# Ledger of designs, part 87: designed miniproteins, single chains, continued (5)

Each design is a single chain, and the fold is of that chain. pLDDT is the mean over its residues in the fold that is shown.

## One batch from the design tools (miniprotein)

Design m19027
Fold by ESMFold2-Fast:
Structure m19027 (fold): chain A 117 residues (1-117)
Amino acid sequence: SKIKKLERQIASLLTGTNIALVGLILESDVSEEDRKKIQELLLEAQKHVDEAIKAAREGDKEAAKEHLEKFIETMRELSKLIKESFSDESLAEEGVKLLEYLTEKTKELIEKIIEES
């Protein structure tokens, strides 16, 4: 189905971005406290993506949109934390651009799932 293809695209995008972001965190001088905060925000973002897809599949377009908005808010918080926690400005900028790309593409894919539901 179209929805299953969109879900696979989201899963691939999230997996690839997570691997790349972990690499940047390992290369940067990020404190243990900030690494834990980054992990918590990544888990929160993933939760909102999963809930948005679930709501869309159930025909609850309002709940799906609300979780999508929470995902976007969480990604903005994560980008801010990366800017504040990374000792290397160039690695921070790379991480922020990666998160901006992920946010935009995930939003597009979830909106398509909502339309197809």
Scores: mean pLDDT 86

Design m19028
Fold by ESMFold2-Fast:
Structure m19028 (fold): chain A 112 residues (1-112)
Amino acid sequence: MEELQRRLAETYARAEELVRRYEEEGDTRYLAEALELLARTAEEIAEALKDSDEKKAKNAELLARAYRRAAEALRENPEASREEVERILEEAVAAVEPEAEAARKELGLEAA
């Protein structure tokens, strides 16, 4: 778990820098790369927790799916406006919301 936490911190720092580059340059490919890094980290968290914390593992799986969906859409639309980027992110989250709600009810976890 400590090695995963260290990789998580490094990945978040890099993701933050990529998001900053997107804010400065308007290139959605930076944001897509950040989301891919976050998706991989969420997948690692899900795998690490699958036998110890089923609720957190399932939430991490759903989060990874949302991040990957958003990253794919952004790579297909490198010239997307900021408004279109916000819509893509909202749609990616909404696509996993029914499964997230079902998982939260089954595992007794409230929507955050």
Scores: mean pLDDT 74

Design m19029
Fold by ESMFold2-Fast:
Structure m19029 (fold): chain A 85 residues (1-85)
Amino acid sequence: SAKEQIQEALDKAEEAFKAGNYEEAYKHLLEAERILSEATGQPVPALGAAVKAGLITEEEKKRFLELEIEVGVKFLERAVKKVTA
């Protein structure tokens, strides 16, 4: 189901992030966004529509947003280091 596919993608993203594999974490987040968009008919990220449709919970939405922020911070840190080096 779409719920199971979204949960699997989020679990894989979190596992990759914990392993320090930020590129792989980002890839799994993009996959989750694609599934959410397809399931809701809304453009990415369709988080609010997905909660209303019962595809994800408020907790899963929070987890998704936290992972996106943390991955974004890691990429920003790399970019800042490159321009200040």
Scores: mean pLDDT 78

Design m19030
Fold by ESMFold2-Fast:
Structure m19030 (fold): chain A 66 residues (1-66)
Amino acid sequence: MAQAVADALKAAGVKDGFSIHITSHGSEAGAAAAKAVVEEAFAILEKEGVAKNLKVTAEVVPPPPA
């Protein structure tokens, strides 16, 4: 998964300073898992010299009221 995300970002023309923010509704585990995949993809891109200063942030918001 992380390699596929890295390849997709490379094809889209990711540049230095690119950032992703992940919002999860009520799922801390889901937010953490998604963030880990993106961090691994960013590590691949930086290792390949495609882009630098890539960052990912994640937050968990309460589920919407019914």
Scores: mean pLDDT 77

Design m19031
Fold by ESMFold2-Fast:
Structure m19031 (fold): chain A 100 residues (1-100)
Amino acid sequence: MPPLTEEEIEKEAERNLELGKALGVDATELVEAMKKAVLGDPEGLKKLLMMVLKKPSVEEALEELEKQIRTEEEREELELLKKLIEGDEEALKEAEELAR
């Protein structure tokens, strides 16, 4: 599959804007954090987690996500997310492969 086009990134940003409205967070900041996270910026991913979970730190946001885990798939997603936050290049490649 080809990499995401600028138009596809904008469509995902629009979906995340609607999700931000539903979650009651600042939709503009949520979209900017999502764009940075999609481009592999761990700071964007950290900001996104804090905003979505309404927590003042990444550690507290990750703890809240862990409390919400119900399936093995959700646990695997959390572990991948932790690696992406640490800037793990292998986790970034795995996330790109899953997006294809």
Scores: mean pLDDT 67

Design m19032
Fold by ESMFold2-Fast:
Order: C-alpha cells, then sequence, then structure tokens
Structure m19032 (fold): chain A 92 residues (1-92)
C-alpha cells in the first residue's frame, strides 16, 4: 500500500471516529470530497461541503468534516495532490 493510500485510510478512520459513522461511509465521503475538489478547484470549502452533502445525502456537518480532511490530505501528501491536479485538468 502506498503512502497516499495509508494516509487516506487513516484519515477515513479518524473521520469515522469523529462523526460516529462507519469506516465505509467515511471512506466514501472522503473519496467524493477529493473528487469534488478536483472538479471545482476554485470552490470554497463551504461550497464543496454543500455540494458533497447534496450528492451523498450526508449532513452538512459530516460533509464539512470530510472536505476539511480531504484538503489536509492534499496539503500533506504530494502524491495525492498531484493526482488531484491531474484529475482536475482532465475534467475541465
Amino acid sequence: MSEAERAFEEAARELAEELGISFETARQLLEQALLLIARHPDASPEELAERLAELTGASLEQARAAVERALKLIREIPELAEWVRELAEELR
């Protein structure tokens, strides 16, 4: 498992514990948050959270937590940041 994969799984676990949701739900929210960041690089964290809540049916609180963790992962893991940049270029 790559450093990016390990960091993602750890973030998903921490998100699950923070929100009192299942690991699978947290992983799904975090993955969708990363995809939304890639598609909408100019969007504010609040706009991303609103879009995530609408797409997944999660609460706005859950969506905000997922977006914050996704943005932190992008800042801290260069491999993941690179992937998000490449995906954003393709989705223009």
Scores: mean pLDDT 79

Design m19033
Fold by ESMFold2-Fast:
Structure m19033 (fold): chain A 96 residues (1-96)
Amino acid sequence: MSEKERMLKIVEELKEKVPGFTYPIDLSLLPEAGKLEKLISLSEIEEMIKSGEIKSLEEFFEKLREMVEAAKKLFPEGSAEYIEAEYIEKKLKELE
């Protein structure tokens, strides 16, 4: 399997397990969003893989870490979004 095929497979598996991260979240609806990093969605990461903007598993894992860190800053502990972010973080540790 190519790195591109492997990354796309991981994105599909994550979309099934963490559906809240599939599409871009409108940060304008969150009171503290203006002080936080841009939250990238799984669909945006998928397009970056398809366009060749993400070229390696290392770049892919870095984008997933950025998404997890942003989600943990945006959402309170115990929220569905925070729990989904923790799932992605656990998966990243298992894949490394």
Scores: mean pLDDT 74

Design m19034
Fold by ESMFold2-Fast:
Structure m19034 (fold): chain A 95 residues (1-95)
Amino acid sequence: SPILQLVDEMLQLLDQALQAKTLLEYYELMSEFVDLLMELLSLTPKGSPVHVAVLTLIITTHNLLLKHGWGEISWEEMVQELRERVQQLRELVRS
């Protein structure tokens, strides 16, 4: 499934983000993650449970990026929350 492949790529980017050695590398990986989210949104049928889950993940990602930018959460906390949400999306796509 093209959707499942994108979800697996998103998980790989999050794993790379946890291993990032600089803040710039981390933000570059997060930018790629957002690009994959937008691609995933374009491939999902409007109003489907998967489409709603992707929209929710986009909102969550935006909110977490703002919190991190304000110094309210660490990048590790942000990646852990995103990884959890992407894993939930992966299970939904497989069901």
Scores: mean pLDDT 86

Design m19035
Fold by ESMFold2-Fast:
Structure m19035 (fold): chain A 79 residues (1-79)
Amino acid sequence: SESLEESLELLLKPARELFEEVKEKEFEGKEELGKKAIEYLEELKKYLESTLPESEEKKKILKEIEEFIKEIEKVLKEK
C-alpha cells in the first residue's frame, strides 16, 4: 500500500511544482502554468484509472488527484 503512495508522490511532483509557481507568479504566467498542471493531473488520473487494479487505495488516490485539480481551478478563477 505504501508503494502506491510513494509512487504517487513522485508522479504528483511536477504538478506540485507548477502549482507553487501558479501561487507566486504574475497574471500572464499564472494561467498558463495552472493549465499545464491541470492537464498533467488529468492525464495522470486517466493513466492510474486504467493501469491500477481496483482497490481502496486506488479510489483514495484518484480522489486526491481530483481534489488537487479543483484547488488549481479555484486559484485560476481568481487569477
Scores: mean pLDDT 76

Design m19036
Fold by ESMFold2-Fast:
Structure m19036 (fold): chain A 133 residues (1-133)
Amino acid sequence: MTPLDGTIYALKAVIYILEGKKDEAEKLIQKARETLRDGLSAAVLAFAYILLGKKEEALRILRDTAPYYALGNLMKGLLALIEGNTEEAIKYFEEDLKISPKSKVIKAFIAILRGDKETAIKYLKEELKDLES
């Protein structure tokens, strides 16, 4: 099993949530959980749970990846979202984007929080293409 599979399933789950295909998204979330191996797949999976209103599940995923809280604005942004502070989350994601300006995942998260679903789906699909190439 490759660590990449978990990230691919988690990214597809977020896309399906944004498209209103919640049942299909939940099946992909289950596959992402079974293949979870890294901080990026954990972050995307946590964000999918947040979008579904399952904040307790999101918090469990982030707690299992606790070392990433100390090291990354991405994890701080996700924690702010769980606490209901969307504006603080956007600030942390923008700070992480200054360090990683090529991150399509972070650009997608910011777009979702600003209500721009179409731009978010575009960035997530581009990330999937890059990962599957």
Scores: mean pLDDT 80

Design m19037
Fold by ESMFold2-Fast:
Structure m19037 (fold): chain A 94 residues (1-94)
Amino acid sequence: MKIKAILEILGKTEKLEFNSLEELAEYIVNKMKENNIKEATVLVALSPKLEDKKEELKKLIEEKAKENNIKIDLEVVVSESLPEEYDIAVGIFP
């Protein structure tokens, strides 16, 4: 099953699809790297169907950020308020 995500960074919004949580985590960290962000607050909202994946996604993002010397303050929440078309919403705030 594909993961449909909406990502907000530096006032820009992207609609994305991923084949895995690892691809999503890699994309988030690479997006920070390409924008020369070394420290950010990252907010992640998951649809209820991904509640059991919350800790896995948190760990993947934290590990990939650490490997790239990026300091993050990461919050991952489950939200029933996500639009139907999205499985995950991500905000990156430097």
Scores: mean pLDDT 85

Design m19038
Fold by ESMFold2-Fast:
Structure m19038 (fold): chain A 62 residues (1-62)
Amino acid sequence: MKEEMTERIVEATGLSREKALEIVNMALQGATDAEILEKLKELGVSELKATAAVGELNALLV
């Protein structure tokens, strides 16, 4: 699960594996969609890609 989620975020955002794992850990610890979106934007991810990544995380966690 965590490994698969990390790979999905790397693919969706172009972030390094290390940064993608940080995002996955935030989601698994109960961070809100807004918190994850803001973190992705801070890391230089476009709003479109950040929104897609949040959608991927929600699909895997639900």
Scores: mean pLDDT 80

Design m19039
Fold by ESMFold2-Fast:
Structure m19039 (fold): chain A 94 residues (1-94)
Amino acid sequence: MLEEMVERILEVVRRVLSPEEFERWERGLRSLLAALEANRDDPEAVRTYLELLLRDAREILPPEAFAEIFAVIEEYARANLPESAVAHLRRMAA
């Protein structure tokens, strides 16, 4: 679930980032996965971590890569988070 989402995001960034930038992102995403797992019973905390990830991705990645990552995160959110959290995340993509 959370691990699968993070692995799918890593596949996207592996294609678009340099090896050095990818290693930095992988470390960050593994740290984020640990935080998400620790807070899995708190939808608001999970939403906040995902919004921080989306802001970072929007700033660093090409639009096409950002769109792929957003789709992965939205798929996870629709399955696992309240509709209010999904609505917040969707505003990040606009």
Scores: mean pLDDT 82

Design m19040
Fold by ESMFold2-Fast:
Structure m19040 (fold): chain A 118 residues (1-118)
Amino acid sequence: MEPADVRVAVEVERQKIPPGLATVKARVRVYGPDRPFEVEVEVKVIDAETGNVLAEKRARLTLEPTARDASGAYVAEGEVEFEAPVLPDVKQVIVEVRARDLVSGAEAEGRALFDVEP
């Protein structure tokens, strides 16, 4: 019922979000068996005051395991990077990341709040 052998983790990297075009980065890790992982990643940049989505990136990543963790699980890692338009009146943004391994169905979600800094 649950895919016991696969775990997904996401991290919203600590980064500066300037007004104008901001480069937004999110990291995905998958832990599991020695196979390629097919991961669907969604990253949203949201105006924290209004809830308006300022930018959205969807990507499919094929991640090859390159390491093992302390438990002996294989680890695959990838990054999604894109430019998000941040309007001059936006003071805070929420960066939301969702990742899913399409073979196992394992999912992870992360959110971080950033001040918009010129």
Scores: mean pLDDT 79

Design m19041
Fold by ESMFold2-Fast:
Structure m19041 (fold): chain A 76 residues (1-76)
Amino acid sequence: DDERFREEARRVRERVEPLVEEGRRAFEEGDYETALKKYREAIEEARKIGGPAGEAAVEDGQELIEQVEQAKKQKE
């Protein structure tokens, strides 16, 4: 179902990507708590979308959280 997949991908771009971008900016600024909060919100939105596009976004968000946790472990 091409239309359903396109709708899911559109929802990821519109609802998940802004949260990932905010988290990335916070991470770059050293605000690890805000980065984790935004990435967790992104994962929650991705789970609500579901399907292959949502599942891929969940995996990406989990990797981003792992990066923040590694940075916290090394510096804090």
Scores: mean pLDDT 82

Design m19042
Fold by ESMFold2-Fast:
Structure m19042 (fold): chain A 111 residues (1-111)
Amino acid sequence: LGAEALAAVGEALNRGPAAGAEAVARLAEEIRRARGDPERSVELLEALADAATIARGLLGPSLQATADEVQRLAAEARRLFRDPAKAEEGAELAVRAAELLAAALRAAEAA
């Protein structure tokens, strides 16, 4: 799932920032639905972090700060997923990271 999700986002990013933003928004919904499955949540979270790196590489320095923040939030969400009592907080952080990346991609298209 993580590899398939990453491939889908990567393909969308190659089509442009708008397509990338839509793919990242779908990934956020997958993360939200997977919150009861820690292994799947971690796989999707890793796909999100890798997607931020791909977006930075394709769209350049304007996404550096966003990619760094997405990776930071993803690392924090991964730690929260290790504690079942904090799985909801982890899912919220992962969704916020995805929303941040999607917003930055939409802004890049508008520029």
Scores: mean pLDDT 80

Design m19043
Fold by ESMFold2-Fast:
Structure m19043 (fold): chain A 80 residues (1-80)
Amino acid sequence: SLAEVEEELARLLEQMTPEQRQKFGDALMRAIRDGYYSAAREAVREALEEARKNGLTPEQFVELFLKKLDEKIAEERKKR
């Protein structure tokens, strides 16, 4: 459910170092600013689902999010 995804995001954000929060936030905001809102949304959703299922650390979550975001942005760029 959406509530479970929101709870997992809150848990990860609380456990992140300032550097991890900045890296995550900067990448997310850049994607949104550049018009890749759908890619950003789906990357967050998929990374949170994986974190919840497999108990990912904040570091693993950020790395997975960045990988998924890059892949989804690349896919969207090919369609334009």
Scores: mean pLDDT 84

Design m19044
Fold by ESMFold2-Fast:
Structure m19044 (fold): chain A 64 residues (1-64)
Amino acid sequence: TAAQIQALQREIQLEQARIESAEYVIKLAEQGIASENQKEAALLLLEESRRALAAAQAQLQALL
């Protein structure tokens, strides 16, 4: 349905934003600006968000 497609598109956009944020924190840690603990948290977020993105993309593909 159109509503399910819109919800999945929003989920995809949200997860992409989370990935970008996590990657930014990782780069800041590489530059010595962010802490190692912040980098570890960002790496966990990156892994979780990539899994969620893949799941949402698979669900969207199944509806198309």
Scores: mean pLDDT 88

Design m19045
Fold by ESMFold2-Fast:
Structure m19045 (fold): chain A 85 residues (1-85)
Amino acid sequence: LEARYEAAVEEALPLAEEQYENPNPELVERLARESSGALALLYALLLYRITKDPERALSLLHEPRDRLLFRAWIEGRSISLEELA
């Protein structure tokens, strides 16, 4: 999981830096749809950061756990172990 997450971060980080300077929500949304797992979650979070539209970002996430993690992150909430089970 950690190695997979690190690879996703390395792939997403250059795009994230570029998007904060010159945001292109359509590109980020497309990349999220073409990705899976941790990478898709990171692109959805990036989309939220540049658009401030949580519903648009959530539409890119299909796994219930990923949607729960995303909601908790944007709301600044901690997630209980019961919610992750």
Scores: mean pLDDT 69

Design m19046
Fold by ESMFold2-Fast:
Structure m19046 (fold): chain A 88 residues (1-88)
Amino acid sequence: VEEIKEELKKLLEEVRKDPKNIEALRKAGLLARELYLKGEKEFAKEALRELANIAKKAAEELKEVDPKTAEALENIAKALENEIKKIE
């Protein structure tokens, strides 16, 4: 569990530095879900919320510059928000 937490923290830091990194966002979301299933519910929920917010902000910033990437990020944000609603 601690190894997954540390990996997720590193991915969150990576995503904060490069919010359009779709692969890092996807992997971080999967690890957060795994942490939730392993009983780390509060940490996982906070991570999912942060990821959703990062993806939404990146999508808004890229709307005029790269609409295709912005749409992908918007879809990731919606998927993360839906996951949060399912586990609440």
Scores: mean pLDDT 82

Design m19047
Fold by ESMFold2-Fast:
Structure m19047 (fold): chain A 80 residues (1-80)
Amino acid sequence: SEEDYQIVREALERVLAENPALSPEVKKLLEEAIEMLRNREPAEKIEEVLREMGSLLTPEERKAFLARLREVVKELLEER
């Protein structure tokens, strides 16, 4: 839904803002995913971009990223 796209976009924007030390390549793909969410692109295309971003992270970084993203989504849902 449009609301789901907004929540995921806000969560990704927050994670990006909290992680200034991310590589330029990871930041670029994350910003691309955020723009795709803003434009309401198909979820499968957004997932492909996020999967490519994940491939640039170490297993530890990917686990931490997914855990934080899940936590932020939960926080955003509870703050509404």
Scores: mean pLDDT 82

Design m19048
Fold by ESMFold2-Fast:
Structure m19048 (fold): chain A 100 residues (1-100)
Amino acid sequence: SLVELLARIAAQEFRRWLTEVLGLPEEVVEEVVALLERYGAQGATATPEELRELSRELIARIRELLERAGVPEDDIQAVLARLETANAAILAAREEELRR
């Protein structure tokens, strides 16, 4: 699935960026990666409407996780902006798959 592939790529890019640039604890990074991989797996069979709902839940869960971990607001905003970019690509890929 292109959705699963893009979500896996995004998860790997987030692992690197959260670790190397933001310096987040491994436990926080792994939980974010797990949420992205779950989103990709669920999105592979989802309608675009269901995928939009899943993306809203994903964003909310990642925000809550980062807030609980004490991540600064500016860093949370950077993570969410990057998630919005990845999510737009994943949504576009799913819509393209359904165009036959």
Scores: mean pLDDT 83

Design m19049
Fold by ESMFold2-Fast:
Structure m19049 (fold): chain A 62 residues (1-62)
Amino acid sequence: SDAANRGGAAAHIYLAQGDRERAVEAAVRWGGADRETAERAVDLLEQGNGRGAGELLARASG
């Protein structure tokens, strides 16, 4: 679903700007993930694991 892509893209952009809090918020608000899942996805993005983050958000959002 497009929600996971939108949330993931927004989280990636905010994280690239050094704004972890907004990255997590974007994954929750626009990605459809709960906060725990959003924090895990952002952790994966910080580690350079964009694929793992995308898979986690897609699973959480349906």
Scores: mean pLDDT 75

Design m19050
Fold by ESMFold2-Fast:
Structure m19050 (fold): chain A 75 residues (1-75)
Amino acid sequence: ELEEKKKKIAENPALLFYANALFYELLLKKGLSDKAEDIEERLKKAKEEQEELGPLSEEEKKIAEEVAKDLVEEL
């Protein structure tokens, strides 16, 4: 199930950038990065790239949220 969701994210560039942005946001909230400024910069770029590629459906956002949370919990 989770692996299929990860594959869907990898196949959709806008969804991939959105998932990356969520992952960086969650990583910053956990304080796991000594280079928070670098992560914030990556977060900003991921959001900008996703906006350029177009809006995502609520279903796509839900998939990205579930995968990002799982990845952060594994850290």
Scores: mean pLDDT 76

Design m19051
Fold by ESMFold2-Fast:
Structure m19051 (fold): chain A 66 residues (1-66)
Amino acid sequence: MEVVVAENKNLSAEGAGAAAGMALKEGAKRVIITTTEGEGVGSTPAEAVAAARKAGGVGLKIIAHY
C-alpha cells in the first residue's frame, strides 16, 4: 500500500528526512522524498535522513510504501 505522508509542506531537508524516518519506524517498507533540488529513497530511518540531506533544498512530498 502506498501512502502520501506529506505534501504541499515546505519542510527543510532535515524535517522531510525525519518525517520519512517516522513512517519507516511505523511499518513502511520504503519512502520516497521529493525536494526542490532532487529525490531521495530510503528503506531505513537513517537512509531516509541521509537521502533527504543529500537531495537538499525544500521538501515538497513524502510517499511511504507499506
Scores: mean pLDDT 77

Design m19052
Fold by ESMFold2-Fast:
Structure m19052 (fold): chain A 98 residues (1-98)
Amino acid sequence: MLDLGDRSLPDDPNAWAHPYPLSADRPSWTVTVEGDSTETFVLRAVGESAEVTVSGKVTVSVPGAPPITLDVGDAPKKVKITLRDFGGGLVAIGLHVL
């Protein structure tokens, strides 16, 4: 099981945070989602979100962090991508399967 020590995680049990917290000193974060198609989202403020429908294996990437691959299964699922407050002057990309 994932253990990030004493770090604060998103309290939503369906949310997955990007494994590396990002500096909050940036004007925007460009999130790229690669699966059957490639989609790009620009997030500018904490609480801003975008939604994408995906199936199978999906790679999520943001500059400043290594990419992560998720397997959402064979059935299409809607995934909400949110810029979240991580605490300590950091932000994270949250993924929430709807």
Scores: mean pLDDT 66

Design m19053
Fold by ESMFold2-Fast:
Structure m19053 (fold): chain A 70 residues (1-70)
Amino acid sequence: MDAVELLRRLMEEAAEASPHRSLGRVGGELAAQNLERDVDQAVEAARSMGRLTGMEEAAERIVEAIREAA
């Protein structure tokens, strides 16, 4: 099981557990939404491109996307 798939499932699970909040709350709703989208896109892009030569590369991509959205 790929780290990319695992992370995506965890994000989905977290969002489902708090559908009224998702990622973030008052004051950060838009920023949280952008963060989620960026991570989702980065995960899908890495997966589709077959760039998962190693877990570290996938982790770097995801972390980079998160920091970009900060």
Scores: mean pLDDT 54

Design m19054
Fold by ESMFold2-Fast:
Structure m19054 (fold): chain A 67 residues (1-67)
Amino acid sequence: LEETYRVLKKLDKLSAYFLLTGLANYYEKQGKYEEAIKYYRLVLDLEPSETIQKRLAELEKKLAEKK
């Protein structure tokens, strides 16, 4: 998690972006919205993206609805 983020900061931006986006998508498909949100936030920290920001907002809504 945090340790993974530190490792990714040392990798190529492209590799880090794909890995984090892949993990976020994986957790989203599993219904694990908290985990998906974590990884989308890491993606945004690495590269600002309107598409990822929208997806993050949608997942935050789904997480709120589960409560």
Scores: mean pLDDT 75

Design m19055
Fold by ESMFold2-Fast:
Structure m19055 (fold): chain A 70 residues (1-70)
Amino acid sequence: AEAEALRAELEAARARADQARAAMARGVALIRENYSEEDAATMEEGRAYVEARAEAEVAALEARARAAEA
């Protein structure tokens, strides 16, 4: 059923978002340690943008899954 497929996509999207967040945090830490604070700040701006988009994707899939179950 479509609800099952959407739940699987939601779980995968959450896993990808969590992995991306961890990778970005590690990247920012490495840039801060090995380069400049200014470069780290630029990476943090990119991270905030990616996180906001990932949260929006998860929220949209959650809404679609709930609608499909109704």
Scores: mean pLDDT 77

Design m19056
Fold by ESMFold2-Fast:
Structure m19056 (fold): chain A 98 residues (1-98)
Amino acid sequence: DPALEEALRLLVAWLERDFGLRLDPEAVEHLRRLLESRVFSLEELERMRQAALEVLQELKEKNPEAYERMLELLEKMDVPSRAASLFAMMVVSAERRS
């Protein structure tokens, strides 16, 4: 599915660039399965990314200790779990802003 592959490519690029993740093929495949379980448009994925970035920037500015603790918890997760947690945060952040 070319649309699914493009959505996955953009999601991987956003996670690596904006969240500092390095995704191996297993983590990418886990994200593919998450995307296949729901229909996301590219516009929805962009809104989710933007909402998550705004939530993270607000957390970093207003509560830097909580931000650092969150990063430490993410670093202790395996890469697939970390990617799934960040994707879930993007979904939740977008829903709270709508």
Scores: mean pLDDT 70

Design m19057
Fold by ESMFold2-Fast:
Structure m19057 (fold): chain A 55 residues (1-55)
Amino acid sequence: SMEELKRRLERLQKLVEQIQRLNDKIAEYDKGTPEQQRLAEKMRKALEEVLKLLE
């Protein structure tokens, strides 16, 4: 339905914004630090949620 599509698009938009913010934050830390690893894990989960919304 159109309402379901609208809800999925709104959720996708919020996830994209979260991913963009996480990507910027990850760039502030040196590769392999615990801080970067925590942010990378949040990014991975957000990307998995995006993929589920697109399937």
Scores: mean pLDDT 83

Design m19058
Fold by ESMFold2-Fast:
Structure m19058 (fold): chain A 92 residues (1-92)
Amino acid sequence: AEAILNKEKSPTLYDLLGAYKYAAETAEKLINKYGDVLDARGLSELTKIAITSYLKLGEKDKAKKLLEKVLEKYGDKLTPKEIDGLKALINA
């Protein structure tokens, strides 16, 4: 983190974390609004974006809670391969 402060024209850690927070919150909102009408691929990709963004923020518990909610509401829509892929992201 401190090494980034030595680059005057590089994005700050704050700017990068803000971008990840925006991506995570936007993806989660899209899942909440459109989860019932998204196909398995669309749902999987939005869930990946939200999970990976929360993990980049150090918000592992939020990533786990989001995956649990998606599996509870839409797990029947996702293939076993997609579910395994999403679980692997949290355990990496």
Scores: mean pLDDT 78

Design m19059
Fold by ESMFold2-Fast:
Structure m19059 (fold): chain A 60 residues (1-60)
Amino acid sequence: SKMREIVLATAEAFGREFKRRLAELKAKRGGKDPSLEELIEIIGEAVAVADEVERRLLEE
């Protein structure tokens, strides 16, 4: 179904972007875990990427 495809693509886009940004932040922190505030910021950035993927699929 179209809903299944949208959900999967959106989830994959979020997960990929979140992992990438988290790895970059950990590298900048010398391998230390990010703060909660830094994690919230990365989540927001990953949500923005996922929203763009969802938007494109819904415009079809």
Scores: mean pLDDT 83

Design m19060
Fold by ESMFold2-Fast:
Structure m19060 (fold): chain A 78 residues (1-78)
Amino acid sequence: MTASEVIFMAEQSYDIVESDERTSEKQKEEALKLLRQAIEAAKNGDVEEGYKLFRQAIEAVDSETAKADMLRLLDEIE
Protein backbone atom coordinates (compact mmCIF):
# COMPACT_ATOMS: atom_id res chain seq x y z
CA MET A 1 0.00 0.00 0.00
CA THR A 2 1.30 3.46 -0.95
CA ALA A 3 0.94 6.86 0.76
CA SER A 4 -1.26 8.02 -2.16
CA GLU A 5 -3.60 5.04 -1.64
CA VAL A 6 -3.95 5.77 2.10
CA ILE A 7 -4.63 9.47 1.38
CA PHE A 8 -7.21 8.55 -1.30
CA MET A 9 -9.07 6.13 1.00
CA ALA A 10 -9.02 8.56 3.94
CA GLU A 11 -10.23 11.54 1.85
CA GLN A 12 -13.07 9.51 0.27
CA SER A 13 -13.97 8.11 3.71
CA TYR A 14 -14.07 11.64 5.14
CA ASP A 15 -16.95 12.41 2.71
CA ILE A 16 -18.67 9.08 3.54
CA VAL A 17 -18.54 9.80 7.30
CA GLU A 18 -19.59 13.48 6.93
CA SER A 19 -22.67 12.55 4.85
CA ASP A 20 -23.72 9.51 6.95
CA GLU A 21 -26.93 10.28 8.87
CA ARG A 22 -26.84 7.02 10.90
CA THR A 23 -23.58 7.78 12.75
CA SER A 24 -23.87 10.02 15.84
CA GLU A 25 -22.12 13.42 15.86
CA LYS A 26 -19.72 12.18 18.58
CA GLN A 27 -18.73 9.10 16.53
CA LYS A 28 -18.39 11.26 13.37
CA GLU A 29 -16.06 13.66 15.23
CA GLU A 30 -13.84 10.77 16.38
CA ALA A 31 -13.79 9.08 12.94
CA LEU A 32 -13.04 12.36 11.11
CA LYS A 33 -10.22 13.10 13.59
CA LEU A 34 -8.70 9.66 12.89
CA LEU A 35 -9.07 10.15 9.12
CA ARG A 36 -7.28 13.53 9.29
CA GLN A 37 -4.50 11.90 11.34
CA ALA A 38 -4.26 9.07 8.74
CA ILE A 39 -3.85 11.64 5.92
CA GLU A 40 -1.14 13.55 7.85
CA ALA A 41 0.76 10.33 8.71
CA ALA A 42 0.71 9.21 5.06
CA LYS A 43 1.80 12.67 3.84
CA ASN A 44 4.74 12.49 6.30
CA GLY A 45 5.78 9.12 4.80
CA ASP A 46 4.43 6.94 7.62
CA VAL A 47 2.21 4.72 5.47
CA GLU A 48 1.90 2.01 8.17
CA GLU A 49 0.65 4.53 10.78
CA GLY A 50 -1.70 6.06 8.18
CA TYR A 51 -3.19 2.64 7.40
CA LYS A 52 -3.55 1.84 11.13
CA LEU A 53 -5.35 5.16 11.76
CA PHE A 54 -7.63 4.53 8.74
CA ARG A 55 -8.56 1.12 10.22
CA GLN A 56 -9.29 2.78 13.58
CA ALA A 57 -11.57 5.30 11.80
CA ILE A 58 -13.60 2.41 10.31
CA GLU A 59 -14.00 0.93 13.82
CA ALA A 60 -15.06 4.33 15.25
CA VAL A 61 -18.04 4.56 12.86
CA ASP A 62 -21.21 2.98 14.33
CA SER A 63 -22.93 2.52 10.94
CA GLU A 64 -22.83 -0.71 8.89
CA THR A 65 -23.45 1.28 5.68
CA ALA A 66 -20.54 3.68 6.26
CA LYS A 67 -18.26 0.80 7.33
CA ALA A 68 -19.18 -1.17 4.18
CA ASP A 69 -18.49 1.86 1.94
CA MET A 70 -15.09 2.44 3.60
CA LEU A 71 -14.19 -1.28 3.32
CA ARG A 72 -15.17 -1.21 -0.38
CA LEU A 73 -12.57 1.56 -0.93
CA LEU A 74 -9.97 -0.70 0.72
CA ASP A 75 -11.00 -3.62 -1.54
CA GLU A 76 -10.71 -1.42 -4.68
CA ILE A 77 -7.13 -0.42 -3.70
CA GLU A 78 -5.89 -3.86 -2.55
Scores: mean pLDDT 80

